# Ledger of designs, part 12: designed miniproteins, single chains, continued (2)

Each design is a single chain, and the fold is of that chain. pLDDT is the mean over its residues in the fold that is shown.

## One batch from the design tools (miniprotein)

Design m4385
Fold by ESMFold2-Fast:
Structure m4385 (fold): chain A 81 residues (1-81)
Amino acid sequence: MKEQLKKEAEDYAKKIGDETLKKVRESSPEEAREIVAETGKKLADLAKKIREDNPEYGKEAAETILKEMLKLAREVNELLK
């Protein structure tokens, strides 16, 4: 259960990250900022929900999502330089 939740969270966050990076590469700087803000909010909301729904095991899954979100933010910053 715990390992499955963490893996599902990681896989989902990576998928959203990859889709976001693809859209950012094809968009204007203004559109890229909107896409990143929307994705960041979506991932943060998901991390919060996982923690609330799974008090015992959700912390690690939520931390995995936040880690992938930070990685995405770094990749976007490099693309927008």
Scores: mean pLDDT 77

Design m4386
Fold by ESMFold2-Fast:
Structure m4386 (fold): chain A 91 residues (1-91)
Amino acid sequence: MKEIIEKASEGAKYVGEVFVEAKEIADRLVEELRREIERLLRQGVSLDDVERRVQRRIDDLLKNNSGAERLGITMAEIDVRAYLAELRKKA
């Protein structure tokens, strides 16, 4: 019983560590991308051009990263796409 609990605990800990790392990367990247979006919009860049620039940056990051970093970038992409969709609804 103790061996089964230890093996399950180690697996859960490893998965948890990957998710924690990915979430920290996602949270930081979301902050950076949202700040960049707000800056570009304040400079008079169109929402369509902002969406293209942000997507190119995300695509480049996904191409150059793997594992927990790639997971974090994918999580950030989902959040940022939702944010851009909300901005488009308000325009």
Scores: mean pLDDT 79

Design m4387
Fold by ESMFold2-Fast:
Structure m4387 (fold): chain A 84 residues (1-84)
Amino acid sequence: VDLERLKEVFDKMREEVKKLANYALTHIKNATKASAAALRVVAIALDAAIEVAKNPEKDVEKAVKEAIEEAKKFVEELIKEDKE
């Protein structure tokens, strides 16, 4: 396991998670839904980070990318359902 590579991957994940959480907070008009979506994005990222930590021999970048894409889809679906 390359510690420096893991650090870089997690630093990028942190930036993407912050961007996505702020995107949800900005684009979901209902404050409660926006807050729930932002928290869910953080939870998805945390679960992915724990799974990567358990299996460091796996493709860390791929696992993180897939988790971010899952979080993005969740936020986009909530925005689509938010008709007000």
Scores: mean pLDDT 75

Design m4388
Fold by ESMFold2-Fast:
Structure m4388 (fold): chain A 68 residues (1-68)
Amino acid sequence: SIEDAIEAMREAARAGDRAAALAAADTVYQLSPNPSEELRVTLLNAVAEMLAHPDDDRPVATIRRLLA
């Protein structure tokens, strides 16, 4: 599910695993019913922010808003 992929992004970022975080972000994008350039850019930026600040929930909130 999209939610499982978002949690996989969070876990990978907390582990410092950029490759796994990017793979999970790609899964979120592929499972999206309305994939957009804004969603793609947001997912890439979210991976970078989550790797830098793994305790910040704002990137995930932004992803969820764009998926709604």
Scores: mean pLDDT 83

Design m4389
Fold by ESMFold2-Fast:
Order: C-alpha cells, then sequence, then structure tokens
Structure m4389 (fold): chain A 86 residues (1-86)
C-alpha cells in the first residue's frame, strides 16, 4: 500500500542519513567505493521520495524531521563534492 511505501521510505531515509553522519564524523575516512555507495543510495531515496504525490512526500519529510534534513543536506553536499571530484 501507499502508507506502507511511505513508512518504508521514511525509515530507509532516516537510516541513510544516520549512516551518512556516521561516515562524515568517523575518524577513518571511508573508501571512494563506500562514498559512491552512500551517495547512490541517498540519490535513489531522494528520487523515490521526489516521485511521490506532494501530500505523501510532505509526510516523509515531516517524519524524517527538519534537523535530519539539514544534516543530510550539509553532509550530502560534502559527499557529492568528494564523489564528483574523484
Amino acid sequence: SMDEYVEKLTEEMKRAIDELIEAAKAPEKPSLEEKERLFNKLQALVNQIGSLPKEHRDRVLEAVGEEKIKEATKYGTALAREVYAA
């Protein structure tokens, strides 16, 4: 169902953001392959959420939370620069 899909995307997005933050703050830098994996995972989730009707997209964004979205933007932008520079 759509509700199950929204719930799944919300939980996957929260996990992906947490993984991104952990990778960004880790003492040891992840490999380029791991950076590309994280970047591709985040892009796929953003595309899936972006393809939802507005009301369902808004539900995902509200459930993820503004603070998590801000962190995802910050660390995701940094990750994108590293992946595209390689």
Scores: mean pLDDT 84

Design m4390
Fold by ESMFold2-Fast:
Order: structure tokens, then sequence, then C-alpha cells
Structure m4390 (fold): chain A 93 residues (1-93)
């Protein structure tokens, strides 16, 4: 492989890893916003926010040791798979 191809590959890897992290952060922030908009006492909101943050931490940990492509596929599956499953279940009902 040429030096130019190697540099392009490393730049693409960095881009994919940033995209994967952005998906995790965006999804976590949307979930936190949704929890905070619930009309329930603050004492009950804290465990729900903590659960969202714990899920974010576990997702980041699960991305460690994965390739850039695998990390991006993993984060996309976490967002897209629930939507596909919901659509599949609705079609079966």
Amino acid sequence: MSVEEEIARLEEEGRLRREALDIVLYTSLVAQKSVLELPIPEEKLKPLVDAVLELQAETKKNMEGKSAEEALAYTRALVEEPEREARRLAAEA
C-alpha cells in the first residue's frame, strides 16, 4: 500500500471513530432531555438520568478494542435496531 493510501486510511479511521462517538453523545443527550421533561418529582428523575449516563459509559467501554468500522456499526445498531424491531413487531400485530 502506498504512503498516500495509508494516510487516507488513518484519516478515515479517525472520522469514523468521531462519528461513532457523536452518535453516542447525541443519543445520550436526547434521552437525558426526555427524562428531565417528565412531570415527576426530582427524586425520581435522578435514578433515570443516572441510568442513561451508565448506559453511555457502558457503550463507550464496549467500543474500546473495536476497529473504527466495528465501533460505528455497533453504535448505529444501538439506534437503528430498536426502530427495525418496533416496525417488525407492529407488522406482526
Scores: mean pLDDT 74

Design m4391
Fold by ESMFold2-Fast:
Structure m4391 (fold): chain A 74 residues (1-74)
Amino acid sequence: MIDEREIRKTMIHLYVLMSGEVTLGEIAKLLNISQSTASRLLDELVAEGRLRRLPRRPGEPTRYVPADPSRVVG
């Protein structure tokens, strides 16, 4: 089964949890992938509610943070 995308998403999520905040470019470099691929993976994590996209000031890259840990839905 093609599970590498899920592995990448899990690695990104874990890294964000450890770091508290990451940028698109940092994730692209960390996984040695293109910014387009990193953007898609981050978008999927945001859509799944695992991460939150946090826009910065003009000239700053888009940042991502962990979703609020105070609310868990089973």
Scores: mean pLDDT 74

Design m4392
Fold by ESMFold2-Fast:
Structure m4392 (fold): chain A 95 residues (1-95)
Amino acid sequence: IEKVLEELDKALEYLRKALESEDLKVQQENVYKALNYIEKAIELAKDPEVKKLLEETLLEVLKLIAEALKTGDFKSALEKMIEIVEKTKEKIKEI
């Protein structure tokens, strides 16, 4: 679990960097780095419930990215992505 939480902390770091930038390319690059860390967390997850929760989190984040690309509102999407990942981290700590 510790390694899973470390990867989620890295994902949150990159999502926050994306939120702080006004450059769309920098926002997208940092979001893709965050996605990579969520995928690493899934690979490290041994518990099936933790793995399923992380997979659901990844799908929700991907849906927000798709919506942001459609609407151009990346800031609102990033705030929701951060909230989702933080909630997932909290739930994993309870397992």
Scores: mean pLDDT 84

Design m4393
Fold by ESMFold2-Fast:
Structure m4393 (fold): chain A 67 residues (1-67)
Amino acid sequence: ASAEELIEKAVNSLEKLKDYAGAAAAVQEGADLGLVEPEAARKAIEAASSGTASAEELRKLIEEGLV
């Protein structure tokens, strides 16, 4: 899995499916693969799980944490 595929999976889960848990799971997978720094992944997961984050906010949080 690539960082680009991770971002697309997370953002699509949030934006198209309104699947907040799925978006959070995608970010966690990226952290487990070493694609996203743990602290940035934690912030992105918290934002996705809150149900109040926009797709743009989630994308930015993931991109800022990319290794």
Scores: mean pLDDT 79

Design m4394
Fold by ESMFold2-Fast:
Structure m4394 (fold): chain A 97 residues (1-97)
Amino acid sequence: SNQDIIQQLQQQIQREEDQFSTKAVGLLIISDLEKDEKTKKEVEKLIEDFVRQSRQLRQQMDEAIRNNDLERFQQIHQEYLDLINEYKKKLDELWKK
């Protein structure tokens, strides 16, 4: 059913978000322990930027779920995965410092 597919895709998003959160929190803890205020500020800014950019995509995904519009949900799902992956890359660049 459309609901089963949507649930599977939601689980994929949750896994990717969990990976992003784990990386972000880990880097915040390490930067705090190392007294690296610059890296800490850069991570905080990346989180704020991600939250702002994801807000519209999450709203559109919720609307697609309410309308049982699988095609629209899949389109936004891909855009959201691309956004998560882009921000994970930005965190990885900070981690390599």
Scores: mean pLDDT 86

Design m4395
Fold by ESMFold2-Fast:
Structure m4395 (fold): chain A 65 residues (1-65)
Amino acid sequence: GTEVPKLVSEEKLSENETKKVYELADGSVVTETIKKLSSNETEVTTTLTFPDGSTGTRTEIIKEE
């Protein structure tokens, strides 16, 4: 089935930075850090942590023209 991530925490780290943590039904944890670099540029870092302790991380910069 398609599992919907459960938001377990949302923390404002600074005026321009927010951290969100999601838990999946299999015990995996998704951590998303959203950092606003400018009025039209945002950096999003996503880390997936599996129940066995392995991790995957991706960082993307979103630019508005």
Scores: mean pLDDT 78

Design m4396
Fold by ESMFold2-Fast:
Structure m4396 (fold): chain A 74 residues (1-74)
Amino acid sequence: VSPFERANAVMDAIVAVMKEVSELRKQNPELSDEELLEIFERKVKEWIEKNKASEWEKEVAENVIRWLRREVEE
């Protein structure tokens, strides 16, 4: 599998989780950004474990989680 195919797979997974979390917010407006971030992080970590993601794919996911956490804590 090429690096580009792996990048597409991890990005598709992140986008899918982001859409799922966005839908959860619309259905449950009482959920805080911190709670949504916890759900996002959990789902991304589950995807990493289930798909035996490479160190590079893990690093991409960890960076996205870190960026979102910084925005929530701002």
Scores: mean pLDDT 77

Design m4397
Fold by ESMFold2-Fast:
Structure m4397 (fold): chain A 57 residues (1-57)
Amino acid sequence: SKLEEVRKKGQEELERYRKSLLPILHGARSLEDITEPLKKLKELEEKYKEKIEEAEK
């Protein structure tokens, strides 16, 4: 079903993004550099949550 595919893809993409975020957090010199990546992570989480809800139809 589409729901399972979206859920699995979302989890994999979020996990990969979080791993990519770690070197950015370690290398960041200002809070603003960290804020944008974290904001994108939250938007990505919210976007996949909505996609999962739509796919459940």
Scores: mean pLDDT 77

Design m4398
Fold by ESMFold2-Fast:
Structure m4398 (fold): chain A 92 residues (1-92)
Amino acid sequence: DTSRDMGMYSDSMGNMRTSMSYMRDGNTDGAMSYMNRSMDNMGRTSDPDTTSMSMMNTSMRYMRDGNTGMGMRYMMRSMRMMDGRMRDYRSR
């Protein structure tokens, strides 16, 4: 169900944007909380983007290691993949 999955991706993207805000503020716990919400939303889709989820997991590992810069880069890559997938859903 593409329309329902698009809604879940939209919610996931919103949570990722909030996580990015917390990362910029140096609030790792807040960032991780919203990343977990984003992952939960992705896991509830009928067609989860495994590449985006893998990048989000990698981002979370870097954040636990205190490497916030690398964590942010992987989160941006995950968001870019999800944005492309959402645009594809709208186009076809």
Scores: mean pLDDT 77

Design m4399
Fold by ESMFold2-Fast:
Structure m4399 (fold): chain A 94 residues (1-94)
Amino acid sequence: SKEELEKKKKILEKSIKGLDEAIKDLKKQPAKQQAFIAQLDAMEAAGIPLSPFEKTMKAGAQTGIANADATLAELEELKKKLEEELEELKKKLE
């Protein structure tokens, strides 16, 4: 029914908004980790050796970015699928 399609539209819009917020929040942490890695890379390029602690922290930051990037790709793919579903649903409500 038209009422069921309108309810589905509201659910899709809410889900897309939630995913957009989650994606924005997840992007904040990799940016800080990238800045930290860049600082350590600049030290090595200048001939300053990293301590064992700094090497461990760099490896942890790199792993964190890789995990965040993988999760971001999954969330962006899910958002795309929900946006496509919403567009098809809007066509049915015309």
Scores: mean pLDDT 81

Design m4400
Fold by ESMFold2-Fast:
Structure m4400 (fold): chain A 81 residues (1-81)
Amino acid sequence: DDDITMDTGNNFITNGTNIHNTNTDNVNNMTIGGINTVNTMINGGIDGTNVFNDTTNGINVMDTNMTNTYDDTINTGHNII
């Protein structure tokens, strides 16, 4: 929670290959990406971007604007090239 946490108010970005824990629960602009995400925010969601560049295993979550939506696309973070 203190490792990969960035608090910018309306803009929260967390990006890493091994996201252990992120301090995001409810943010307006959130961008969380990383392969092998252990525990990250799941209350936000991908609405229009649908970015999954997972080369190992994990989920990439990119929020358009926080609304607390979780899509099935978050389970498809399995994309190699």
Scores: mean pLDDT 37

Design m4401
Fold by ESMFold2-Fast:
Structure m4401 (fold): chain A 68 residues (1-68)
Amino acid sequence: MSREEVLALLSHVPSEYLGRTFDTLEEAQAEAERLGGHAVKTADGKWVVVTDEALASPDVVAFARRFA
């Protein structure tokens, strides 16, 4: 899957399953730049950071598919 496809799948996951959450895109973007990842808006309207390493993980993709 492309990076954009994995990010779209992760947008269907509730924030409670994705760990650290942010209320604003600006906060999530700053953390994404620090960690080497991407800010994603969750199904419940929170922002999370997903690292490039996590996006390459088949386990993360399989987990996200359960919510799509």
Scores: mean pLDDT 76

Design m4402
Fold by ESMFold2-Fast:
Structure m4402 (fold): chain A 87 residues (1-87)
Amino acid sequence: MEEARELLERVEELVRRALLAAAQGDYEEAIRYLQEAIELASQFPDEEARRRAIEYLQKALEAVKQGDLESAKKYALEALRALGEAV
């Protein structure tokens, strides 16, 4: 089983790639990276951190679909914060 810290680093990388893609106007790529981040976050051992992170990542994904990059960034960072507090 992967350590929670390694899992967090992988989720952080996917979120960074998603936000970069969104900033370049590549919303389909950003959505793909956020979906992968949600799948990895679902493997997190802490139930509360996992649930909170998935909720925020889903909100970030919806914001990307609406072209709201500022909200997408805010929600994505809140997801990473929730996971980071559980490591």
Scores: mean pLDDT 85

Design m4403
Fold by ESMFold2-Fast:
Structure m4403 (fold): chain A 85 residues (1-85)
Amino acid sequence: GADGELSRLRGQLGFFRMVVDGLIRIASELSPEEREQVAEDLRKQLDLFLQTLDKASQKYPEVRDELESLRDEAVELLRRALEAL
């Protein structure tokens, strides 16, 4: 149901946050080529996550506001990561 899907998506975003925080910590240790590859991977992962949020919003309109909040948080995480890379 909606609660289960929302919980799953929150879990995925939490994992994404942990990955981003780790990458920011080691950003200065990465080569320019590695930073570019990581940035591309993060953009692809965010795009897939946003697609999943869009599908969830269509199936569970009752949690649309919560899903929109997760979208905003995911976009902000990517922005922070790209600024550090």
Scores: mean pLDDT 86

Design m4404
Fold by ESMFold2-Fast:
Structure m4404 (fold): chain A 107 residues (1-107)
Amino acid sequence: MSLLEKARELYEEGRKALQAKDYDSAIELYTEAIRLLDTLDPSDPEVSRLRALSYFNLGDAYFEQGKNDEALKYSKEGLRVAEEGLDDEVEKTLFRMNYASLKSSIA
């Protein structure tokens, strides 16, 4: 199993935890996925995409717990990863819109 495959598995398990409203488990799983992705080549678009998605969903999990400062922090990190690592303007726009929506929900 590659580290990228392991990070993807952690990301998918995090999504399942989030759907089950197990926000603590979702946070742990997304955090571990990000930790593995940080050891991989940031020039790989698959690494950057999964890292951006993991940060964004980590932000969503914190938002659902009412931890607004952490939610904004991690969503902003996800946006930075997407802006730096992705070439797809549609994907970048989705991260920009999601961050703006979260910021508006907290304000």
Scores: mean pLDDT 85

Design m4405
Fold by ESMFold2-Fast:
Structure m4405 (fold): chain A 93 residues (1-93)
Amino acid sequence: MSKASPKALEEGIRVLEEARERVAKHAGDSQAVAETLDRAAEKLYAMGLDSVATRLELLSQQALNLPGEAATHYALEGLEELIRKLREIREQK
């Protein structure tokens, strides 16, 4: 991941928080969960947050291989971890 601006980090955190909310809304639907993660990844790629976007694509692929409840739980845990990491990076700048 290249050096991201503070504004890009804040926008990235917002995108991940919105994705977490949408995943919770579509709990039990592995396809909807995966589509939510893919849409968030597209937005993060547009912001230059390539490493985070790639992690969301991997979460999406793994969610499609899990039953809906397990996919939802896995996606929420992954999103929480990424949000925490981006907040840490933002605070260190």
Scores: mean pLDDT 82

Design m4406
Fold by ESMFold2-Fast:
Structure m4406 (fold): chain A 63 residues (1-63)
Amino acid sequence: GPRLEAAKKLLEKRVEELKAFLESRGIEAKVSVEEIDETTLRVTIETPLGSLTETLTVEEILG
């Protein structure tokens, strides 16, 4: 729905900004945003130093 699409676009923009920051510091980064359901997204950030996975709701992303 429109809220999920808005949340996904906002989250994708933020993880791409984070990836660009990490790469500017010489850290290779892989980022992904995945739809889990109609209200939930999962973010994965992978680097040589470690990986982080977090599950966020549309309400948490949009406020």
Scores: mean pLDDT 84

Design m4407
Fold by ESMFold2-Fast:
Structure m4407 (fold): chain A 65 residues (1-65)
Amino acid sequence: SEAQELALEAVKLDESLSEKQKESALKAIETGDRTILLAAAKDVLEHSKNEEARKLAEEALRLLQ
């Protein structure tokens, strides 16, 4: 889904996550589970300072409403 693609890209750009944390998050997002996508996008908005990651996460949340 578009929300899944946006969440994947947001997590890839999230500088607050270690490589191991990114790998785990990306695998979880690949399931397409709405609850996981919501949690991942919210986590980016809580912890990332990267403006592009935040924009992608906000758009993912908007689509998951």
Scores: mean pLDDT 84

Design m4408
Fold by ESMFold2-Fast:
Structure m4408 (fold): chain A 82 residues (1-82)
Amino acid sequence: SPFEEELRRLIREAEELKEEAKEIKDEKQKALVLKTLEAAIAEAEEMLRERADPRDYLALVRFLAVAGEVELARRVLEREKE
């Protein structure tokens, strides 16, 4: 399903961002980024295990939260590289 493929894509992206986050010099920022990505991966994995249906409003809300957390982590990492 396209939704399941998107969840798997988010997990792969979050794992790649976790690897990049290990290089963050600010310890507090590093801890926050890693924690955010770990939580997003766990939620996406749970949604895959549950066979979450995007036609369910709550499943869509959970998906948007995961996607938003991954995007936030990406933006933080982009700023740290500047």
Scores: mean pLDDT 86

Design m4409
Fold by ESMFold2-Fast:
Structure m4409 (fold): chain A 89 residues (1-89)
Amino acid sequence: MSDAEIAAALAGVAAVVGASLPAVPAAEHDAVRQAAVRAANLVVEGKMTPLEAVDLVGDAAEAAAPDAAAKATIRAAVDAARAAVEAAL
């Protein structure tokens, strides 16, 4: 995996985490952060694409979301992060 692909993945993952933490209960913050660490490690190891990494963190955040409004916020952040990753590659 290229340095540009790793950088795009890490930026996308960070953007999803930043949008998700205010939208999910504090008790779920560690689960979202753990998903982000796992996604980052898999991308650096070449075992996961940048888009798969963004989706992994997005799925964890949506699972932690308490209501439809929180899920919509997280989904919008995931869609924006995917678009940014595709534009960077």
Scores: mean pLDDT 85

Design m4410
Fold by ESMFold2-Fast:
Structure m4410 (fold): chain A 89 residues (1-89)
Amino acid sequence: MEEAAEAVRRAVVERATEAGLSREQAEAIADEVARLVREGKLSEAYRTAVERATEAGLSEKQAKIIADAGVVAALKALGVEVSDVSPAE
């Protein structure tokens, strides 16, 4: 889970800063989400990403984009192929 947690942390930071959050806010969200990923609590990690991003002033849609990026990063780190809209490599 170390690789998955680090991949999630990186993806969340990149997407959150891209959405307009400060690096400090993005890292705080990423650290909480990565901790939950290490514990195997993927549903709580997703919910935490959405809640934290929304509290930081992002829309629900933007928050879900950040959370989705985290899920994709975690699954890729675990060797799982993922698709967003349609099945693709």
Scores: mean pLDDT 77

Design m4411
Fold by ESMFold2-Fast:
Order: structure tokens, then C-alpha cells, then sequence
Structure m4411 (fold): chain A 73 residues (1-73)
């Protein structure tokens, strides 16, 4: 259930906001994605932003985000 997944992501983001200095890149991107989603940014634009943030720092994560973008048709 997408709603349950979003609720879990929100809980994780709240925990990460309490300790921002301890965020990994993946956790930072999760918080960024949730903030953009809550602001009403389209999923395609969210994925493109996350790819830009990951491209020079985590090649595996960049490739995973690119595959997700391709699935949006």
C-alpha cells in the first residue's frame, strides 16, 4: 500500500530530522524526496532532483533512480 509506505517514510524522515548531522546520503535523499512530495512536486521532477544529487556521490543509487524514472513512461 503506497499510503502505508509514505507513512513509514514520514516516520523515518522525522527521526532523521532530529539528528541531521548523522544522515547518510540515502537518508538525506529520503528526507528530500518526502519534503518535495509533501510540497506537491510531481514524482518525475522528484526523481530527476534525486538523480542530480546522487550522480557524483553514489553511482548505484543514481542508476536505481534512473530505472524508476524510465518506469514512469
Amino acid sequence: DDAAALARLRETAEALRANPEERTLAQELQVRALEMLEAGVPLREILEELMELAKDKDKRLYEKLLEELKLLE
Scores: mean pLDDT 69

Design m4412
Fold by ESMFold2-Fast:
Structure m4412 (fold): chain A 77 residues (1-77)
Amino acid sequence: DELEKEIEELEKEIEELREQAAKIKDLEVRLQVLREIQFAQAHISLARSSKDPELQREHLELAREHIAKARALIEAA
């Protein structure tokens, strides 16, 4: 279904971000990236467990925001 497809794409982005995070030499930046990834994963889990379509959308949006923050931190590193 569409929810599962969206989640699979977000999980692929998270895997790519984890690989990039491993290459960051600045420990503080690396930990910040990993924290943002953890928040994104938490929201994906909440989206999967929710039966309310509005809450599902809100959690996926929050997951996307945390993925974007992780990406910005990697680009600035």
Scores: mean pLDDT 87

Design m4413
Fold by ESMFold2-Fast:
Structure m4413 (fold): chain A 60 residues (1-60)
Amino acid sequence: SNEEKALALLKRRGRVTATLLAIELGISREEATKILNKLVEEGKAVKSVDAGGVELYSLP
């Protein structure tokens, strides 16, 4: 599933943007954002924002 692929990417990269996930999965940035936010809601990922306002996702 795309969620499993997103988790694998988070494990491999440590920090992931919605844009990076969209490119890796061949999906829209909007769909990538939905997947990442769902993982955050499920406690499988953590969302942070860097000094430039970029949303970053990582494993807990």
Scores: mean pLDDT 84

Design m4414
Fold by ESMFold2-Fast:
Structure m4414 (fold): chain A 84 residues (1-84)
Amino acid sequence: MKVKLPLSLEEIKEILRKAIEDNTGELKEMAERALYYFEKAKDPEKVVEELNKQLKDEGITEISVEELIRLFTKVAAKILAKEK
């Protein structure tokens, strides 16, 4: 499934929860990890803003759920590391 950009905090959380429910293996583990980083972030809105900025800078208007989860996990981990 593809999702249109930009995404809100609420939309990303819903996509991650559904990905955990509907998937098995690597994609489920990545979605669980992304949701964990989201819950641990001091400012989750900042993660959403950085993600949307990166996608806009690349000219991306829609993205697959798998690609979104992979990119979100990278952005969230980077921001969480800076917040420590």
Scores: mean pLDDT 74

Design m4415
Fold by ESMFold2-Fast:
Order: sequence, then C-alpha cells, then structure tokens
Structure m4415 (fold): chain A 65 residues (1-65)
Amino acid sequence: GAAEAARRGGEEAARRGNDGRGVGAAAIMSKLDAGSRAGAQAGTQAANEGWDPERVAEAAERGAK
C-alpha cells in the first residue's frame, strides 16, 4: 500500500544520497501518490539529517500512515 511504497521510496532516496540532493531527486522521480508523497517527505527529511536507510524507511512508513 501507500505506506509500504513510501517506505521503499524513503529507503531508496536515502541510499541515493543522504546529502539531500539525491534524496529529493528520487522522491520527485517516483511521482508518488498522496500517501507515498507524505512518507517520502518524512523520509527525505530524515535522510537530510543523516539517518541510516532503515531509520529513513521507518520514518517514511510512519509519515505515509
């Protein structure tokens, strides 16, 4: 569902670049639905703060609800 998609997107974004640039690009490219986009934003912010991919995925999943 949306939460799982957001989790995957957040994790991938973090791996692309936890410097923020790559994370933002990955989120945009995914063109996620509303729930996934909310999760992607949460994951992107966590990645920008330097969290590891698993933590980013958890944040994204919770954000998507």
Scores: mean pLDDT 60

Design m4416
Fold by ESMFold2-Fast:
Structure m4416 (fold): chain A 89 residues (1-89)
Amino acid sequence: MSEEEIEERLKELLKLLDSEDPYEVGLAMFEIIDLAKEQPEKFYPIYQKLKKELYEKLEKLTSSEDPITSASAKKALKELEEFEKKQKS
């Protein structure tokens, strides 16, 4: 996947994080983390551009009334923090 394709995909996933369907939100969180793990070098510059929006949406989801969504968002934030730490080292 090209950096342009990753950027467009991440933008689509950010829109899915606003979904009222917990299943779509869960899939979006999973795929964001998968992109960070599978293509870290290509994902990192795109992640830095969209980081503020991504974190704002994930932090909102940690307060979700759905306990699965809340737990998944907390896990996603932790995995992204570990990802960023590895990229800065």
Scores: mean pLDDT 83

Design m4417
Fold by ESMFold2-Fast:
Structure m4417 (fold): chain A 111 residues (1-111)
Amino acid sequence: MAKQLADHGLQLTEQGDPNGPIDAYSGAHALFKQGKYDEAIYYLEKLVELSKDDASKARALNLLGEAYFKQGKYEEAIKYYQQSLDLARKANDQVTVDRSQQNLDTIRQKM
């Protein structure tokens, strides 16, 4: 189910459907919750490439950072959290700004 939702969401995103990024993110997030970090990363990287709106990109980049963090890839995680924070600020998405900032503060303490 999670992978099918992510695949469908990417297809809708390619077609310009505003529900595409939501479905792709939801599917990738479900894979992340299952500990399938490599699969979540695959879908999130595709979602970042295909998304046209800064808010959808910012949310995908934040979860991409969390997936890399779970794998112990702290430099990649910091890179994606910083990109997420920058785009979330541009999109005026305060929830993603706060999440990305908290994640950056947390990872910097572990390095």
Scores: mean pLDDT 86

Design m4418
Fold by ESMFold2-Fast:
Structure m4418 (fold): chain A 88 residues (1-88)
Amino acid sequence: MQEKAIELANEIIDILIEKEDEEKKKEAEEARPLIEETIRSSPRSDEELLAQLLFALDVAKNGLEKTKKKYEDKTAEEIKEEYREKVK
């Protein structure tokens, strides 16, 4: 599942830099190999890593405020569990 995690991380970066200037886009491109290496060397379970990346993807796509409103009645732990369930 490393490939899936790397794919999600790159998709998140692509979304986050879409409206950024060229300098920030270059910095993000330079960060991609480091993020990939971090994922490949992570001692976390594939499920935990994917759940966290899926949450980050929702934040990237919909914005933090809209994501917070969607989950405003849930604790951080309940939100994490919901994303873990999506990975299964």
Scores: mean pLDDT 72

Design m4419
Fold by ESMFold2-Fast:
Structure m4419 (fold): chain A 75 residues (1-75)
Amino acid sequence: ASFTLTEENLEGARLWEALSEEEKERLAEEEVRERERNEGVVLDEEERERAVEEVLRAREEAVERIRAAAEEAAA
């Protein structure tokens, strides 16, 4: 399976869904900053904006998968 449902993942998804759009964007920006530090690179403003949007999309997809798995497990 490409995904495994855990209580930690479920709690993370609930917390993510409870966040405002601004809070979600802030967390995505922090993840991009950590990536820059780990890779030792500095992104341009446009590259950073795209990276933030990519992180947001990936997290939204992960949350949707967690939600779907949780609904299936509750059935």
Scores: mean pLDDT 76

